# Ledger of designs, part 92: designed miniproteins, single chains

Each design is a single chain, and the fold is of that chain. pLDDT is the mean over its residues in the fold that is shown.

## One batch from the design tools (miniprotein)

Design m3193
Fold by ESMFold2-Fast:
Structure m3193 (fold): chain A 94 residues (1-94)
Amino acid sequence: MIVLRVELEADGVTHVAEAAADDQAALEGIADYAGAVGASRVRVTAVARRVDPAEREVRAEVEVEIPASATPAERAAATRAAMDAAVAAVRAKQ
């Protein structure tokens, strides 16, 4: 299973959300929230754990800076793209 940790920076405040990569409602909610709060930076950490004796984690991090001129919809789209990119990066390492 791939789990996402999403850190949204808005007006000097960091908002943190976690979701499973297959929970589309949670991912949509995080993206919409990024638009609503006017997120200026998004950092996504995606982690996939292997069930093995070595307890190996496959991890990927994606960071996106969002222009001050971006609309709420553009901030939501950038956040969603960052989440999708982090998941794809983890899958590529598996």
Scores: mean pLDDT 82

Design m3194
Fold by ESMFold2-Fast:
Structure m3194 (fold): chain A 79 residues (1-79)
Amino acid sequence: PTRKTVTLPERARVTITATSDGTLVLLILDENGNIVAASVMNLKAGEVVVFDLHVPAGYKLEFIAKDGGTFEVKVEPIE
């Protein structure tokens, strides 16, 4: 599986665009690398998921693409 980690701004908008069918696992990691939240999404090509996160400084978001899935991920600070 393809895996990517991004440091989160304290307020973030995350936009995920599925470019193929597949499964995406999202993990929120605290500043010590502990998993504090997990989500699994089964997406079809062309689906777009948008969600907002508000987390303490130093938290990270990890994306794990499974089942040959390909995804575009955009993380954007919010006011």
Scores: mean pLDDT 82

Design m3195
Fold by ESMFold2-Fast:
Structure m3195 (fold): chain A 89 residues (1-89)
Amino acid sequence: KLSPEEAAKLRAGLAAVAAAIAAETDPATVRHYLGLFLAEAREVLSEEAAARVEEVVRDALTQIDAGAPAADVARTFEARLREIIDEET
């Protein structure tokens, strides 16, 4: 299980990535932030929870590449990952 400090760090990283998506930041920069977030998640989460995070990240990248509304992608991404983090806390 995540410590409160680890959970807070993941939530902060999550909020930063979601904000970058919502702000329609350059796709390469968003992919970089998603990669950094996934690396941090793999470090502190169980293998099962990390696999769920990988799926959410993959879904977000697919939606961005398909031109889905940035605000909707950001909202769904943040909601799904917050749920995973809360389950591990």
Scores: mean pLDDT 82

Design m3196
Fold by ESMFold2-Fast:
Structure m3196 (fold): chain A 94 residues (1-94)
Amino acid sequence: MKVGVVTVVVRAADEAAARAAEAALRAAAEATPGVLSVEAAIQPVPGGARVIVVATFESLEAAEAAAARLRDAAAAVPGVTAVEVAVGEVDEGD
């Protein structure tokens, strides 16, 4: 089966901003029709934190729609200083 994948990397000024960004990204991904999974990690870095979210979707089209929403959701969080979003397609058939 072909699935869409969105990877979001957020730079946050502090841990509170990182947790808020993770919550916003998870909620935005889970609200997207065709979502299959959402995984998130917070990585401490000098001067703040990095949030990495990987979400999988039933189609590339769903992933592309989610990517725009995820970018907007992250950018709306106070203390988010950078947002990077990548979209791809993966064959999940063995």
Scores: mean pLDDT 83

Design m3197
Fold by ESMFold2-Fast:
Structure m3197 (fold): chain A 85 residues (1-85)
Amino acid sequence: SDNDKNKATALAREAANKVIDLLEQGNASDEVQQKAGELLRKIMTSTDAGTVIYYSEELVKLAESLGLDVSEARKLIEEAKKIYE
């Protein structure tokens, strides 16, 4: 349903914001910050829940590749996927 897609989108965007906070607190390089910013732009401007979930997972993978604890962000994305179908 549209309501479930909206909930899934909101959870995926919450996960993305948590990852951005982790990258900023971790003093990630300018190159990583630029890449994260491009992913965040796609997440915040997309109206398609599947696209938002996809780019949010890419952002989580970026932070995970740097050794950051992404457990909370992954939990939000898993909840979003369950709601999305």
Scores: mean pLDDT 87

Design m3198
Fold by ESMFold2-Fast:
Structure m3198 (fold): chain A 88 residues (1-88)
Amino acid sequence: EPVIPEEAAEAANEAARAAVRGASKEDLPRAIGAGLRAIGGVLSAALDWREEELAVEDVRYAGEVGGDEEAAERGEKGARLAAEKAKE
């Protein structure tokens, strides 16, 4: 059964929320897209460890859009944790 680490899921959600919180009203659709991509990337890494680096890139992009580097770093750690669990 594919187990998505709770910490990884929480980190991905936090990165997505940070993207939306930091975005201007005009950039909100782009921020929502970046956040959804970050969540999807981490979930993909949890199912297939080969998606790790792509998930990290997606989370970093969400952090750039939201201007929240700390949330991006937590999301990156979550993505790597998800991939590590997928290897087992």
Scores: mean pLDDT 77

Design m3199
Fold by ESMFold2-Fast:
Structure m3199 (fold): chain A 90 residues (1-90)
Amino acid sequence: SEILELAKKARELAGEFAELLEKYKETGSEEDLEKAREKAEKLVELMEPGNGEEVRALLEEALENPEKAGEYLRKAVEAMAEALGDLYLE
């Protein structure tokens, strides 16, 4: 199922993004923040044409507020799930 593969890839990228933000919170390293941004861009690309801009905005909020990253990431995952549902039903 293309939807199942897309959902799997989105979960992996979201997990890697979260891990990089936690590492950035510990290290303050710009390299870790840049890697997190790269994972965010891949997530946005994966959600085009469905919901890329909404996902981008939420992931950018997580990058600017790493202490609240879990909340923004949860909202991004919810937005992705809704977009995948709409794409599947169309």
Scores: mean pLDDT 75

Design m3200
Fold by ESMFold2-Fast:
Structure m3200 (fold): chain A 67 residues (1-67)
Amino acid sequence: KVGEAAREAAKPYLTDEQANRIAESAERAYKEHGVDGALAAVAQEALKYATPEQAREIVDRVREMLA
């Protein structure tokens, strides 16, 4: 599931609570806008808690998990 992929991708860089917030944002965006929406939501939410480099790595991991 999209939220689970987002949570697992975020865990190495973020706290469990921050990873859960990213998962919730990804699931909501996926329901409205599909995979592209989910990836955009992961990027936006991750940037609140992580560096731009870490956020890119999280997005790339989610993309790989959803492929």
Scores: mean pLDDT 84

Design m3201
Fold by ESMFold2-Fast:
Structure m3201 (fold): chain A 78 residues (1-78)
Amino acid sequence: MLEELAEKYIELARKYEEQGKFREAARYYIYAAMIYKEMGDLKKAVELLRQAAKMYKKAGFDQAAKAVEILAEKIEKE
């Protein structure tokens, strides 16, 4: 159930990314990343957080992008 919810959030994020709604895309990538982190899939969580950071960069939210990248680096070292 949690994995299915995470996959649905990734699908929504990709849809928003394709529509140029990068802030919404970033948010859904973060939601999916947090689910994978709770499931113990740290590699998948880091990949999704880095995708979210790229989306925030495209949206012009440089500080949010840096915050998400720092979170990804912290999880990667766990």
Scores: mean pLDDT 87

Design m3202
Fold by ESMFold2-Fast:
Structure m3202 (fold): chain A 103 residues (1-103)
Amino acid sequence: ADRQLRAAKLLFASELYELIGEHAKKLGDNESAKAFYEESEELKRAAEELGAEELSEEVRKIIEAALEKAKEQIEKAKSLEEAIKIANETYEELEKKLEDLLS
């Protein structure tokens, strides 16, 4: 299900951008936080257009587990650059798991 894979990836990316935005705000970088929140909203709308609301429970559990891991690691990040690196690594791990499940 190529459409379901794309929807899941976009939904997870939107959630990662929101977490990075929250971390940027915590570090006092309000301009970066705003930019990340705006990108998060755009990715969320794109995911919804691809049917993210119809994602299977199995796909949602994978996303939720990856998001919990990303949140814990990002909250411990000492810089915005470290938070972005953690988000990229978590996204690559999720992409591999979703491709294995949906291929």
Scores: mean pLDDT 85

Design m3203
Fold by ESMFold2-Fast:
Structure m3203 (fold): chain A 90 residues (1-90)
Amino acid sequence: MSPRVRYLQLVADTLRAALAGTASDAYLRAKARELADLFGEAHGLDEEQRKAIEEQVYAELKALTAAVAADPERGRELLAETEAALREAA
């Protein structure tokens, strides 16, 4: 699976969890770590580079969760857009 497809899948999973009220901080951190490890393996990144990616992804997922909580309707729109992008990438 390409890093782009994996990232879109991660965003879609996070949006679904946020809309369901199940996106905990631990959940977001676990997802960020998964992606950072995947990118690190694919690109031969060191531990410091992987940690930087993990923190960036975590911040992005946390912002998405907060945005969905503030506007669930926009959250549903963004999920539909992300799922459409995933179908085109597959």
Scores: mean pLDDT 80

Design m3204
Fold by ESMFold2-Fast:
Structure m3204 (fold): chain A 58 residues (1-58)
Amino acid sequence: SAASEALKLISDKVAAGAKSGEEALASLSPEEQARVRAALTAAGRQDRAQSGQQLAQQ
């Protein structure tokens, strides 16, 4: 899945010597960063009962 692929990009950078996930993310291109953020949002949600397209403050 796209989420799995995006998380693998971060994991590969950490394995290659990045000291943190944030450092790994910063070493990616802007388009790759966008993919990772989208995948993390999808994975973190896991709540399919709501059709939220963006995070609204509650």
Scores: mean pLDDT 63

Design m3205
Fold by ESMFold2-Fast:
Structure m3205 (fold): chain A 74 residues (1-74)
Amino acid sequence: SAVEEFLAEQLAKLEKGYEYLQELKAQGKITEEQVKAFLRRELDELIREAERRFPEHAAEIAARLQAKLDELIA
């Protein structure tokens, strides 16, 4: 479905964002606190895109994205 394809794309964006931020942290360019702050900001942007494109499914998409963020920063 279009919703599942969109969710897969947003999950991939969040994972790539995490990898990029962890690389910057490994290089000493940012702190762990900044990694978490940037990921929360990226999550908020992905949720806004979900609300814009699939308003009736936005809460479900947000929950799945939040679960992925919690997994990544555990």
Scores: mean pLDDT 87

Design m3206
Fold by ESMFold2-Fast:
Structure m3206 (fold): chain A 93 residues (1-93)
Amino acid sequence: MEEKEKEAIELANELLEAKEKTKEVEENEKKLREFLQTVYKLEEEEIDRLIKILEETNSPLGSIGLIVLSILLQESEEEREKAIEALRKIARE
């Protein structure tokens, strides 16, 4: 459990840090997508929307994306739904 959380946070950090390098972002995005799908059973469409919203919204505001991602890494379905909906409203997809 704890190791999975650390790996997800590291993947998210790598995604945010590699933001300036589009090619590296795509690789990190794929890893994060697979992790969220495997651990939290998110649908591919949900993960796509979330990563895109996080990427668009989090360009200057890295901390917000990390906070939302850490909420999603909880096993609470309620918190995951709230986080996705909040990001959608902020970025408007």
Scores: mean pLDDT 57

Design m3207
Fold by ESMFold2-Fast:
Structure m3207 (fold): chain A 83 residues (1-83)
Amino acid sequence: SEIVDRLLARIRDLTAETTALVTAAGLTDDPQLQALRARIDSLLREARRAFSNGDYSLAFSLLQEALDLAEELLALARARVAA
């Protein structure tokens, strides 16, 4: 699906930007940033499982939550870098 591919690409781009910022700022050991990233990765695994099981409603819901958390993760990383 073009929509799914775009959502996954957006989540990937947000998490990649966060990783670059966190690495440059020396924040790789920040437990809150690590916890948010782990939750995003968990949601993406569950979304892939839901798609494989034909539960498209659950899969889209999980992808939307992962996107929202990826945006929160980047915002938090930017706030920590600015402090």
Scores: mean pLDDT 87

Design m3208
Fold by ESMFold2-Fast:
Structure m3208 (fold): chain A 82 residues (1-82)
Amino acid sequence: MREEAEKKVEEYVRKAEEYAKKALGALSRGDVATAKKYVEQAEKYIKKAEELKEYASEENIRRLERVKKGVETLREMVEEAE
């Protein structure tokens, strides 16, 4: 049970990191609309990971906090570009 929840947190953190990277790529091309969609997807996976945070390993908690800060910065960049 806990092991399965930890794997789900890892999956959600990985997806959030993937979408954050795609958002940065879209912003570098000037595609603000696509970047916004990727930021929204990253935020969705961050929220899902946070719902299971009590089952997360220390490593996955650290990764989650890092991707949260990255996505907050990307959100601000998208809003500034609009």
Scores: mean pLDDT 85

Design m3209
Fold by ESMFold2-Fast:
Structure m3209 (fold): chain A 71 residues (1-71)
Amino acid sequence: SRQEELNRLARELHERLVAAGLSSEEAQKITVRVLLLIAEGREEEALALLKEYLSDEEATRFVRRIRELLA
């Protein structure tokens, strides 16, 4: 289901943010914020937020995949 795919993608993003140096709590807050921004149509803000922690390529890929699942 789309919900199961979204849950897997959110977990993947969380794990990648932890690997980038965030605590589990920080990674959860950023993951939730990114999901909310994309749900609100604020995709550019979600992208800018993720680029603080991830490469441009990784950030763009996560935002695109989340957007497709929330549409």
Scores: mean pLDDT 88

Design m3210
Fold by ESMFold2-Fast:
Structure m3210 (fold): chain A 103 residues (1-103)
Amino acid sequence: SKLEEIIEKILNSNSLEEAKEAIRELHELLGASEEELERSLKALEQNKEHFREIAAASAANLLELVGAPEELLEKIKEPREKGIELGRKISLEEMQKLLAELR
């Protein structure tokens, strides 16, 4: 299906730009709002080194929101979980950096 093709594009993206393009295609296909698209693109820009995992997490959130089949969610589960873990780690490192600057 078109949806599966877009998911494969996300999982196999080799650049930030490829990930952004795949996310745009996904948002268009699912009829997501411009605000949701801008939020996803901003997350990718802020996490350039982990764009594939962040794109997978954004895609999984949209798929869950529209009630996509469990089988499709399973395909993206590992990169989504890795993206969530990386986001938590980045937040902790940023917090530690801010605390160091206040000393």
Scores: mean pLDDT 70

Design m3211
Fold by ESMFold2-Fast:
Structure m3211 (fold): chain A 88 residues (1-88)
Amino acid sequence: DLEEQLREGAEELQALSPEEIEAQLARLEESEKKAKEEFEKRKASEEEKEKLRFVYEAQKKLLEAAPLPVEEQVKLIRELLEEAEKLL
């Protein structure tokens, strides 16, 4: 059940403290930097760079949405899934 999985994901995000969100955002930013360096090193295609950008932006948006109501988090997850489908 996709809706049940989306609710579980949103509830996990709501369980994060502000300090945990900040730490995860910092970790994510470091991971993005390393991924971009690796992509530049191997001269990744524009499509690969676009997908990488989407993945990191999606994760940042989800972490920033952690203090929002579950229904708003579920809406964001659905929107991100729709965008991911367009990148297939």
Scores: mean pLDDT 76

Design m3212
Fold by ESMFold2-Fast:
Structure m3212 (fold): chain A 93 residues (1-93)
Amino acid sequence: SLEELRELLAEVEELADEAIKYLLEHEDVRKAIAATLDIIGELEEARLLLEDPSTPEEEIISALKKALEIILKYTKDPEILARAEALLKRLEA
């Protein structure tokens, strides 16, 4: 449902904030900035899609999955990785 997708967006945004902080502290600056911009871009796309009632839920799910996949690719923190995998599974249900 759209309400569940709004809740998932909020949880992905919270995880993204933690992932971005991790990246800025632990990764090469160029990789950290690139990953941060990609994550923010996908989350802003998901937000815009949620504001349009004609948008298929699958498009919103796709944007959220892309943000989580970027977090999984660039983050090495076990807690962040576990939370990203859990959110990804919830999007596939």
Scores: mean pLDDT 85

Design m3213
Fold by ESMFold2-Fast:
Structure m3213 (fold): chain A 80 residues (1-80)
Amino acid sequence: VKITVKSEKGTFEEEVKSPEEAGKAAAKILAKILGLEPSDIGIKSAAEYFASKSKSAEEAAKLGGERLEALTGAEVEVEG
């Protein structure tokens, strides 16, 4: 599953194969858009949360995309 995030800070692309990977990708992209360094604890926490809430990489990628759009105003595209 490919996640593409288009923001004023640039375009970010991540390929994810699990809910955990989708959570990590979302946390890293959010940090980049906000101009922050992602913490290892923050990345791990996001991975665990997405794994607990999603049954597939695609479902987790969609959840992460919706959260990124709500928090940053970025445009998100998810491709299976």
Scores: mean pLDDT 80

Design m3214
Fold by ESMFold2-Fast:
Structure m3214 (fold): chain A 70 residues (1-70)
Amino acid sequence: MKVKVTLSSLPPDLIIKNAEQLSETTFLFSPGSSISVPSRGQSATFSSVDDALSKLPTLRLPTSFTVTQV
C-alpha cells in the first residue's frame, strides 16, 4: 500500500525524495519517501504507510493538499 498526495500548487522550495510522481501535483509516497519545504521549517521522512498517514496531515505547507491511502 502507498499514500497518494495531491497538492493544489507546488511550493518553489518543495523537495520530494523517493516518491513516484503521477502528475505535476500528485505523488505516491512509499516507506523511505520524504517531503520538505525548508522555507516553512517543514520536513518528514516516512518509515511506513501508517507513519506517512500520521505525519502528512500535520505538515503546514504553503498550499492545500489531500492525503489518500491507495
Scores: mean pLDDT 82

Design m3215
Fold by ESMFold2-Fast:
Parts: structure tokens; C-alpha cells; sequence
Structure m3215 (fold): chain A 70 residues (1-70)
């Protein structure tokens, strides 16, 4: 059914969002370590990558919510 397809699509988006959030958490930890042990530039780079992944995760969560509301 169409409802089953929409649920499957939403579940896939939620899974992708969780994976991106997990990657962002790892980048955040690496950014903190880089600021303490490497350089400001490396920390800033990792922090920017973390924010980009979090933005992507939020977009996927929004898409999943819209599909489930249909």
C-alpha cells in the first residue's frame, strides 16, 4: 500500500538522520581534541563538518515528519 511505502521511506530517512547525527557527534569529539592538541584551524574545520552533518540530519527528520503526516 502507499501508506506502507511512505512508512518505509520515513524509516529510511530516520535511519540516515541517526547515522548523520552519530557521525556529527564523533566529529564534535574530534574537534574538541583538535582544539586542545592540534590547532584552531583543524578544530574549526571539524566543527564546520559537524554543523553540516547536523543540518543534513535535521532536513531528513523534517522530510520524514512530512511523509508521516501525509
Amino acid sequence: SMAEKLKEQADNLLKQADELAAQASELGAKAKEAYETVSKEEGDKLLAQMRALLDQAQDLLDQATKLLAS
Scores: mean pLDDT 88

Design m3216
Fold by ESMFold2-Fast:
Structure m3216 (fold): chain A 78 residues (1-78)
Amino acid sequence: SSAALAALRRHLEALIARLRQYKASTKLTPQQQAILDTLIAGLEAIVAALDAGASLAEVQARQRALQARLEALAEQYA
Protein backbone atom coordinates (compact mmCIF):
# COMPACT_ATOMS: atom_id res chain seq x y z
CA SER A 1 0.00 0.00 0.00
CA SER A 2 1.06 3.63 -0.44
CA ALA A 3 0.85 4.09 3.35
CA ALA A 4 3.28 1.19 3.90
CA LEU A 5 5.72 2.62 1.31
CA ALA A 6 5.48 6.06 2.96
CA ALA A 7 6.24 4.47 6.37
CA LEU A 8 9.22 2.60 4.87
CA ARG A 9 10.53 5.86 3.36
CA ARG A 10 10.27 7.66 6.75
CA HIS A 11 12.08 4.78 8.51
CA LEU A 12 14.88 4.82 5.90
CA GLU A 13 15.28 8.63 6.21
CA ALA A 14 15.47 8.33 10.02
CA LEU A 15 18.04 5.52 9.71
CA ILE A 16 20.16 7.55 7.24
CA ALA A 17 20.10 10.57 9.61
CA ARG A 18 21.19 8.36 12.53
CA LEU A 19 24.00 6.75 10.50
CA ARG A 20 25.26 10.19 9.39
CA GLN A 21 25.22 11.39 13.03
CA TYR A 22 27.11 8.24 14.11
CA LYS A 23 29.72 8.86 11.38
CA ALA A 24 30.13 12.52 12.51
CA SER A 25 30.50 11.60 16.22
CA THR A 26 32.60 8.39 16.04
CA LYS A 27 36.24 7.72 15.17
CA LEU A 28 36.12 5.01 12.49
CA THR A 29 38.86 3.02 10.76
CA PRO A 30 39.11 3.57 6.96
CA GLN A 31 37.49 0.13 6.45
CA GLN A 32 34.60 0.91 8.85
CA GLN A 33 34.13 4.30 7.13
CA ALA A 34 34.00 2.62 3.68
CA ILE A 35 31.33 0.15 4.88
CA LEU A 36 29.28 2.93 6.54
CA ASP A 37 29.55 5.20 3.45
CA THR A 38 28.42 2.31 1.21
CA LEU A 39 25.44 1.62 3.51
CA ILE A 40 24.39 5.31 3.60
CA ALA A 41 24.72 5.68 -0.21
CA GLY A 42 22.75 2.47 -0.80
CA LEU A 43 19.93 3.52 1.55
CA GLU A 44 19.79 6.98 -0.11
CA ALA A 45 19.51 5.26 -3.52
CA ILE A 46 16.56 3.19 -2.20
CA VAL A 47 14.83 6.37 -0.92
CA ALA A 48 15.40 8.01 -4.35
CA ALA A 49 13.92 4.93 -6.06
CA LEU A 50 10.85 5.09 -3.75
CA ASP A 51 10.45 8.82 -4.60
CA ALA A 52 10.61 7.88 -8.32
CA GLY A 53 7.75 5.37 -7.83
CA ALA A 54 9.79 2.16 -7.78
CA SER A 55 7.86 -1.09 -7.27
CA LEU A 56 8.31 -3.23 -4.16
CA ALA A 57 10.16 -5.78 -6.34
CA GLU A 58 12.65 -3.11 -7.50
CA VAL A 59 13.16 -1.90 -3.90
CA GLN A 60 13.80 -5.51 -2.77
CA ALA A 61 16.28 -6.03 -5.64
CA ARG A 62 18.17 -2.85 -4.62
CA GLN A 63 18.21 -4.01 -0.98
CA ARG A 64 19.65 -7.43 -2.00
CA ALA A 65 22.32 -5.72 -4.17
CA LEU A 66 23.28 -3.45 -1.23
CA GLN A 67 23.49 -6.46 1.12
CA ALA A 68 25.74 -8.33 -1.36
CA ARG A 69 28.02 -5.26 -1.69
CA LEU A 70 28.30 -4.89 2.11
CA GLU A 71 29.08 -8.63 2.49
CA ALA A 72 31.79 -8.36 -0.21
CA LEU A 73 33.37 -5.36 1.60
CA ALA A 74 33.28 -7.21 4.95
CA GLU A 75 35.05 -10.21 3.36
CA GLN A 76 37.61 -7.91 1.67
CA TYR A 77 38.45 -6.24 5.02
CA ALA A 78 38.56 -9.49 7.04
Scores: mean pLDDT 87

Design m3217
Fold by ESMFold2-Fast:
Structure m3217 (fold): chain A 97 residues (1-97)
Amino acid sequence: LTPEQERDVNLALIEIAAAVGDVDTAIKLAEQLRPTATPEELRRMAEALSVAADKAYEQGNKEKAIKAYETASQLYRESGDEEFAAELEKKRDEIKK
């Protein structure tokens, strides 16, 4: 695979992990890509992690949901999507009650 194809595969793996609520795998892969990620890749990873957080919360795992929302909000900030970051921080804070 070319480096671009490898990145696309890793982004798809993050989305798959997120869809099943595997927060730890999704975060690990996102953190590996994060230092060289484009704003569009950061946004895509943030979206996937917000899905993972929602799934973890549905499963009753508040700790994993909080962790995923925190990571997703940071990725949205790095991509310039401050409004999306703020919304995820609000969701995180509601779970911490």
Scores: mean pLDDT 84

Design m3218
Fold by ESMFold2-Fast:
Structure m3218 (fold): chain A 80 residues (1-80)
Amino acid sequence: MSPAQELVRGLVGAADGFVAELRERGAPEEQIREMEALRDRLQAAYDNRAPVAEQQKLIDEWVAAAARAVPGFELEVTLE
């Protein structure tokens, strides 16, 4: 498995934990659904061996959505 694929696999797992934490904190259901949809898209891109640029774009979208759900949230991941 490539280092980029290992990172994406780890991020999908971390995203599941993030969604669980949002539910625990009582985040709006709409935000939870957005995060789940982004996680599912990233998982599909991973499973289908999508180009690294596409996976990176999905990661960037997920991070942006996470920052909207949790102000001050910061995460930097670069696959290259």
Scores: mean pLDDT 77

Design m3219
Fold by ESMFold2-Fast:
Structure m3219 (fold): chain A 69 residues (1-69)
Amino acid sequence: MYSVEEIIDMIKGKDREGLEKVLEEIKPKVSEEAYNKLKEAVYAILDNPEDFPDSVIETVAKELYELSK
């Protein structure tokens, strides 16, 4: 299980492979609609993390952490 800080580091470091592993842990726990929405948000931030406020990155990381439990 990844911590919130580890997920933030993955986003800021553009670690697509690490984030794809987190998303795969979440996929069976949420609806297809929720998964697709979350995946779009993650990939949008991952492509240009510098364009997003730290508060947005932290919010997404916390949501991923809670859903991966």
Scores: mean pLDDT 80

Design m3220
Fold by ESMFold2-Fast:
Structure m3220 (fold): chain A 96 residues (1-96)
Amino acid sequence: KLKVKLAALERVINKLKRKDTKSNAEIAKETGASVATVSREIKKVTEKATKIIRDYLESNKDLKDQEEREKAFEEAVKKAIEELEKEAKKLKEEIE
């Protein structure tokens, strides 16, 4: 269901932003999905975010200064958040 995919996206986005997140059980109750389905969808979104971060850092791997590497990591996380928020917005439009 689109609702569980949206909830998984919002959970991963909030974790990347270091905000409080709903438990898998709470998302399951709100979406009507099983806890197993919620866990699977969260895993998929987490893997997508990790790939975005990894690909961005790989593109900037020649950075030698520690401060530049820290900034690259923060930008990688920001890029992952932006891509996931774009996907969440599209899903919200489909649910409406």
Scores: mean pLDDT 79

Design m3221
Fold by ESMFold2-Fast:
Structure m3221 (fold): chain A 80 residues (1-80)
Amino acid sequence: SMETFQQLNKLLIELSKAVRAGDVEAMRKTIKEILELYKKADESTQEIIRAALHVLLRRARERGDEEAARLLEEALEELE
């Protein structure tokens, strides 16, 4: 739905900011909210979530942020 897409966009922006800031607590909270949204999302929205998490993982790895990379890898492993 449009509401689900808007909530996803907000959460992805918040996650991106947390990754840039190295804010592990904010990352954990936002990832949890994204994973809950994923469970309720349609297939198209699930594909967007997976793609966005892969982009953020790549950015974390490029910056050498091992903790952020680990959290994003764990999030991707939880996706069905």
Scores: mean pLDDT 84

Design m3222
Fold by ESMFold2-Fast:
Structure m3222 (fold): chain A 98 residues (1-98)
Amino acid sequence: MSREQLEAEVHLALAVIGASILLKMAERGVADENDKRLAELIVEHVERAVKLDPSLREGARYIAELLRKAAQVARENGHDDLARYFEEAAKRVEELAK
């Protein structure tokens, strides 16, 4: 494994952690405007990961699933703006998985 492949795996791991935190925040009803910045960081980490190692595209699909779940929960809690933002982030991550 090259150094670049290790860096890609770290970026993907950070994106998984971030998406998992977003989902937990949404489930607890405490998601707010700061979580839009976290969603942006998740997308940036996925972009860096797949750019460094294109084989990680499968991991991007899992992250998109977590973001879609966060969007659904946010919508169920009446946070339509957050839900739309998380859904848009999920679509951007899905595009990176193609």
Scores: mean pLDDT 86

Design m3223
Fold by ESMFold2-Fast:
Structure m3223 (fold): chain A 99 residues (1-99)
Amino acid sequence: GARQRQLAEVVVEAVEAYIRALDAGKTVAEADREVERLVRELARRHGFDPETADRVLRAARRVAMMLVLGVPDDDIRRTLRELVGLSDAEADRVIRRLR
């Protein structure tokens, strides 16, 4: 549904922000603070509750690390499903946009 598509978009933006921050030489703690601010703003704009925002933050950090480490797409899809509740279709969309 529309909410799952919006969640997928927020996850993509958060993961991209993590990867950009780390690539720019920022520490994990600095990247986490930057992405937390971004996700809170996106959650406010899209009407996501704080629990959903927290799950997006946890998923974005884990997925960013999995992408850097070359983890298989099946494991990334499982992570998105378990942490954010994305369908396989929306998880596949996230993976395609980040590759």
Scores: mean pLDDT 86

Design m3224
Fold by ESMFold2-Fast:
Structure m3224 (fold): chain A 55 residues (1-55)
Amino acid sequence: MTEEEKKRKQRLLEEFIALRPDDAETLKAWVERSTIEQAEGDLEALKLRIEKEKS
């Protein structure tokens, strides 16, 4: 994994944990095993879901 890929995955993991801190361990395992594309898509979907709940 390149340094750029590592930094991108770390940023994605940090955003996931910020949204769901109680699931940090599961999210860590998920992001580690996911492609960057999959992790980005899932984070975007999670953000949209949370925003709809606020509406």
Scores: mean pLDDT 77

Design m3225
Fold by ESMFold2-Fast:
Structure m3225 (fold): chain A 80 residues (1-80)
Amino acid sequence: SVREEVERALEELERLAEELERLAEEKNDEVALRAAEHLRGLLEKARAELPSMSEEEQRELLRGLERDIEDAREFLEELK
């Protein structure tokens, strides 16, 4: 279901935020820290809104989350 896909995307985004937080600490990198904070904000907002979302809204959220995941992965590769 779309709901399950959104939940998996949120779980992946949380893992990426955790990895960014760890790298930020290891490298004393404020840009990585701010990137992690941004992802945490997205997670909080999405999780709060998800229970009231229609299927159409969930599909739109999923597309946004997929882009955020791609951006976060690319940023992590540049940091490593």
Scores: mean pLDDT 86

Design m3226
Fold by ESMFold2-Fast:
Structure m3226 (fold): chain A 96 residues (1-96)
Amino acid sequence: MKKEKIENIANKSVAARLMGVAADWIAEISTSPEARRLAEEARKKFDEAVKLYDEASKHYEQGDFEKANELEKKADELMTEGSRLLDEAERIVRAE
């Protein structure tokens, strides 16, 4: 149970890093200043999520489950926000 939770948070941190790479790629290929701005903002959200997931793992290992859960929840919210920004950037790129 405890090992699975740490592994799950680690997997979320990896997912956040991969989404950050995707955001950088959309920003690089975009010819729209608005799409580029949204992708860059999404990248910042994903970078913050990585930091919070890494902190959550440390608190979980220390037995501070309440703090770990708060940090994971904040990171999950940042992932949701970043994904919405990235989806909007992709929509603009497709619509011109």
Scores: mean pLDDT 86

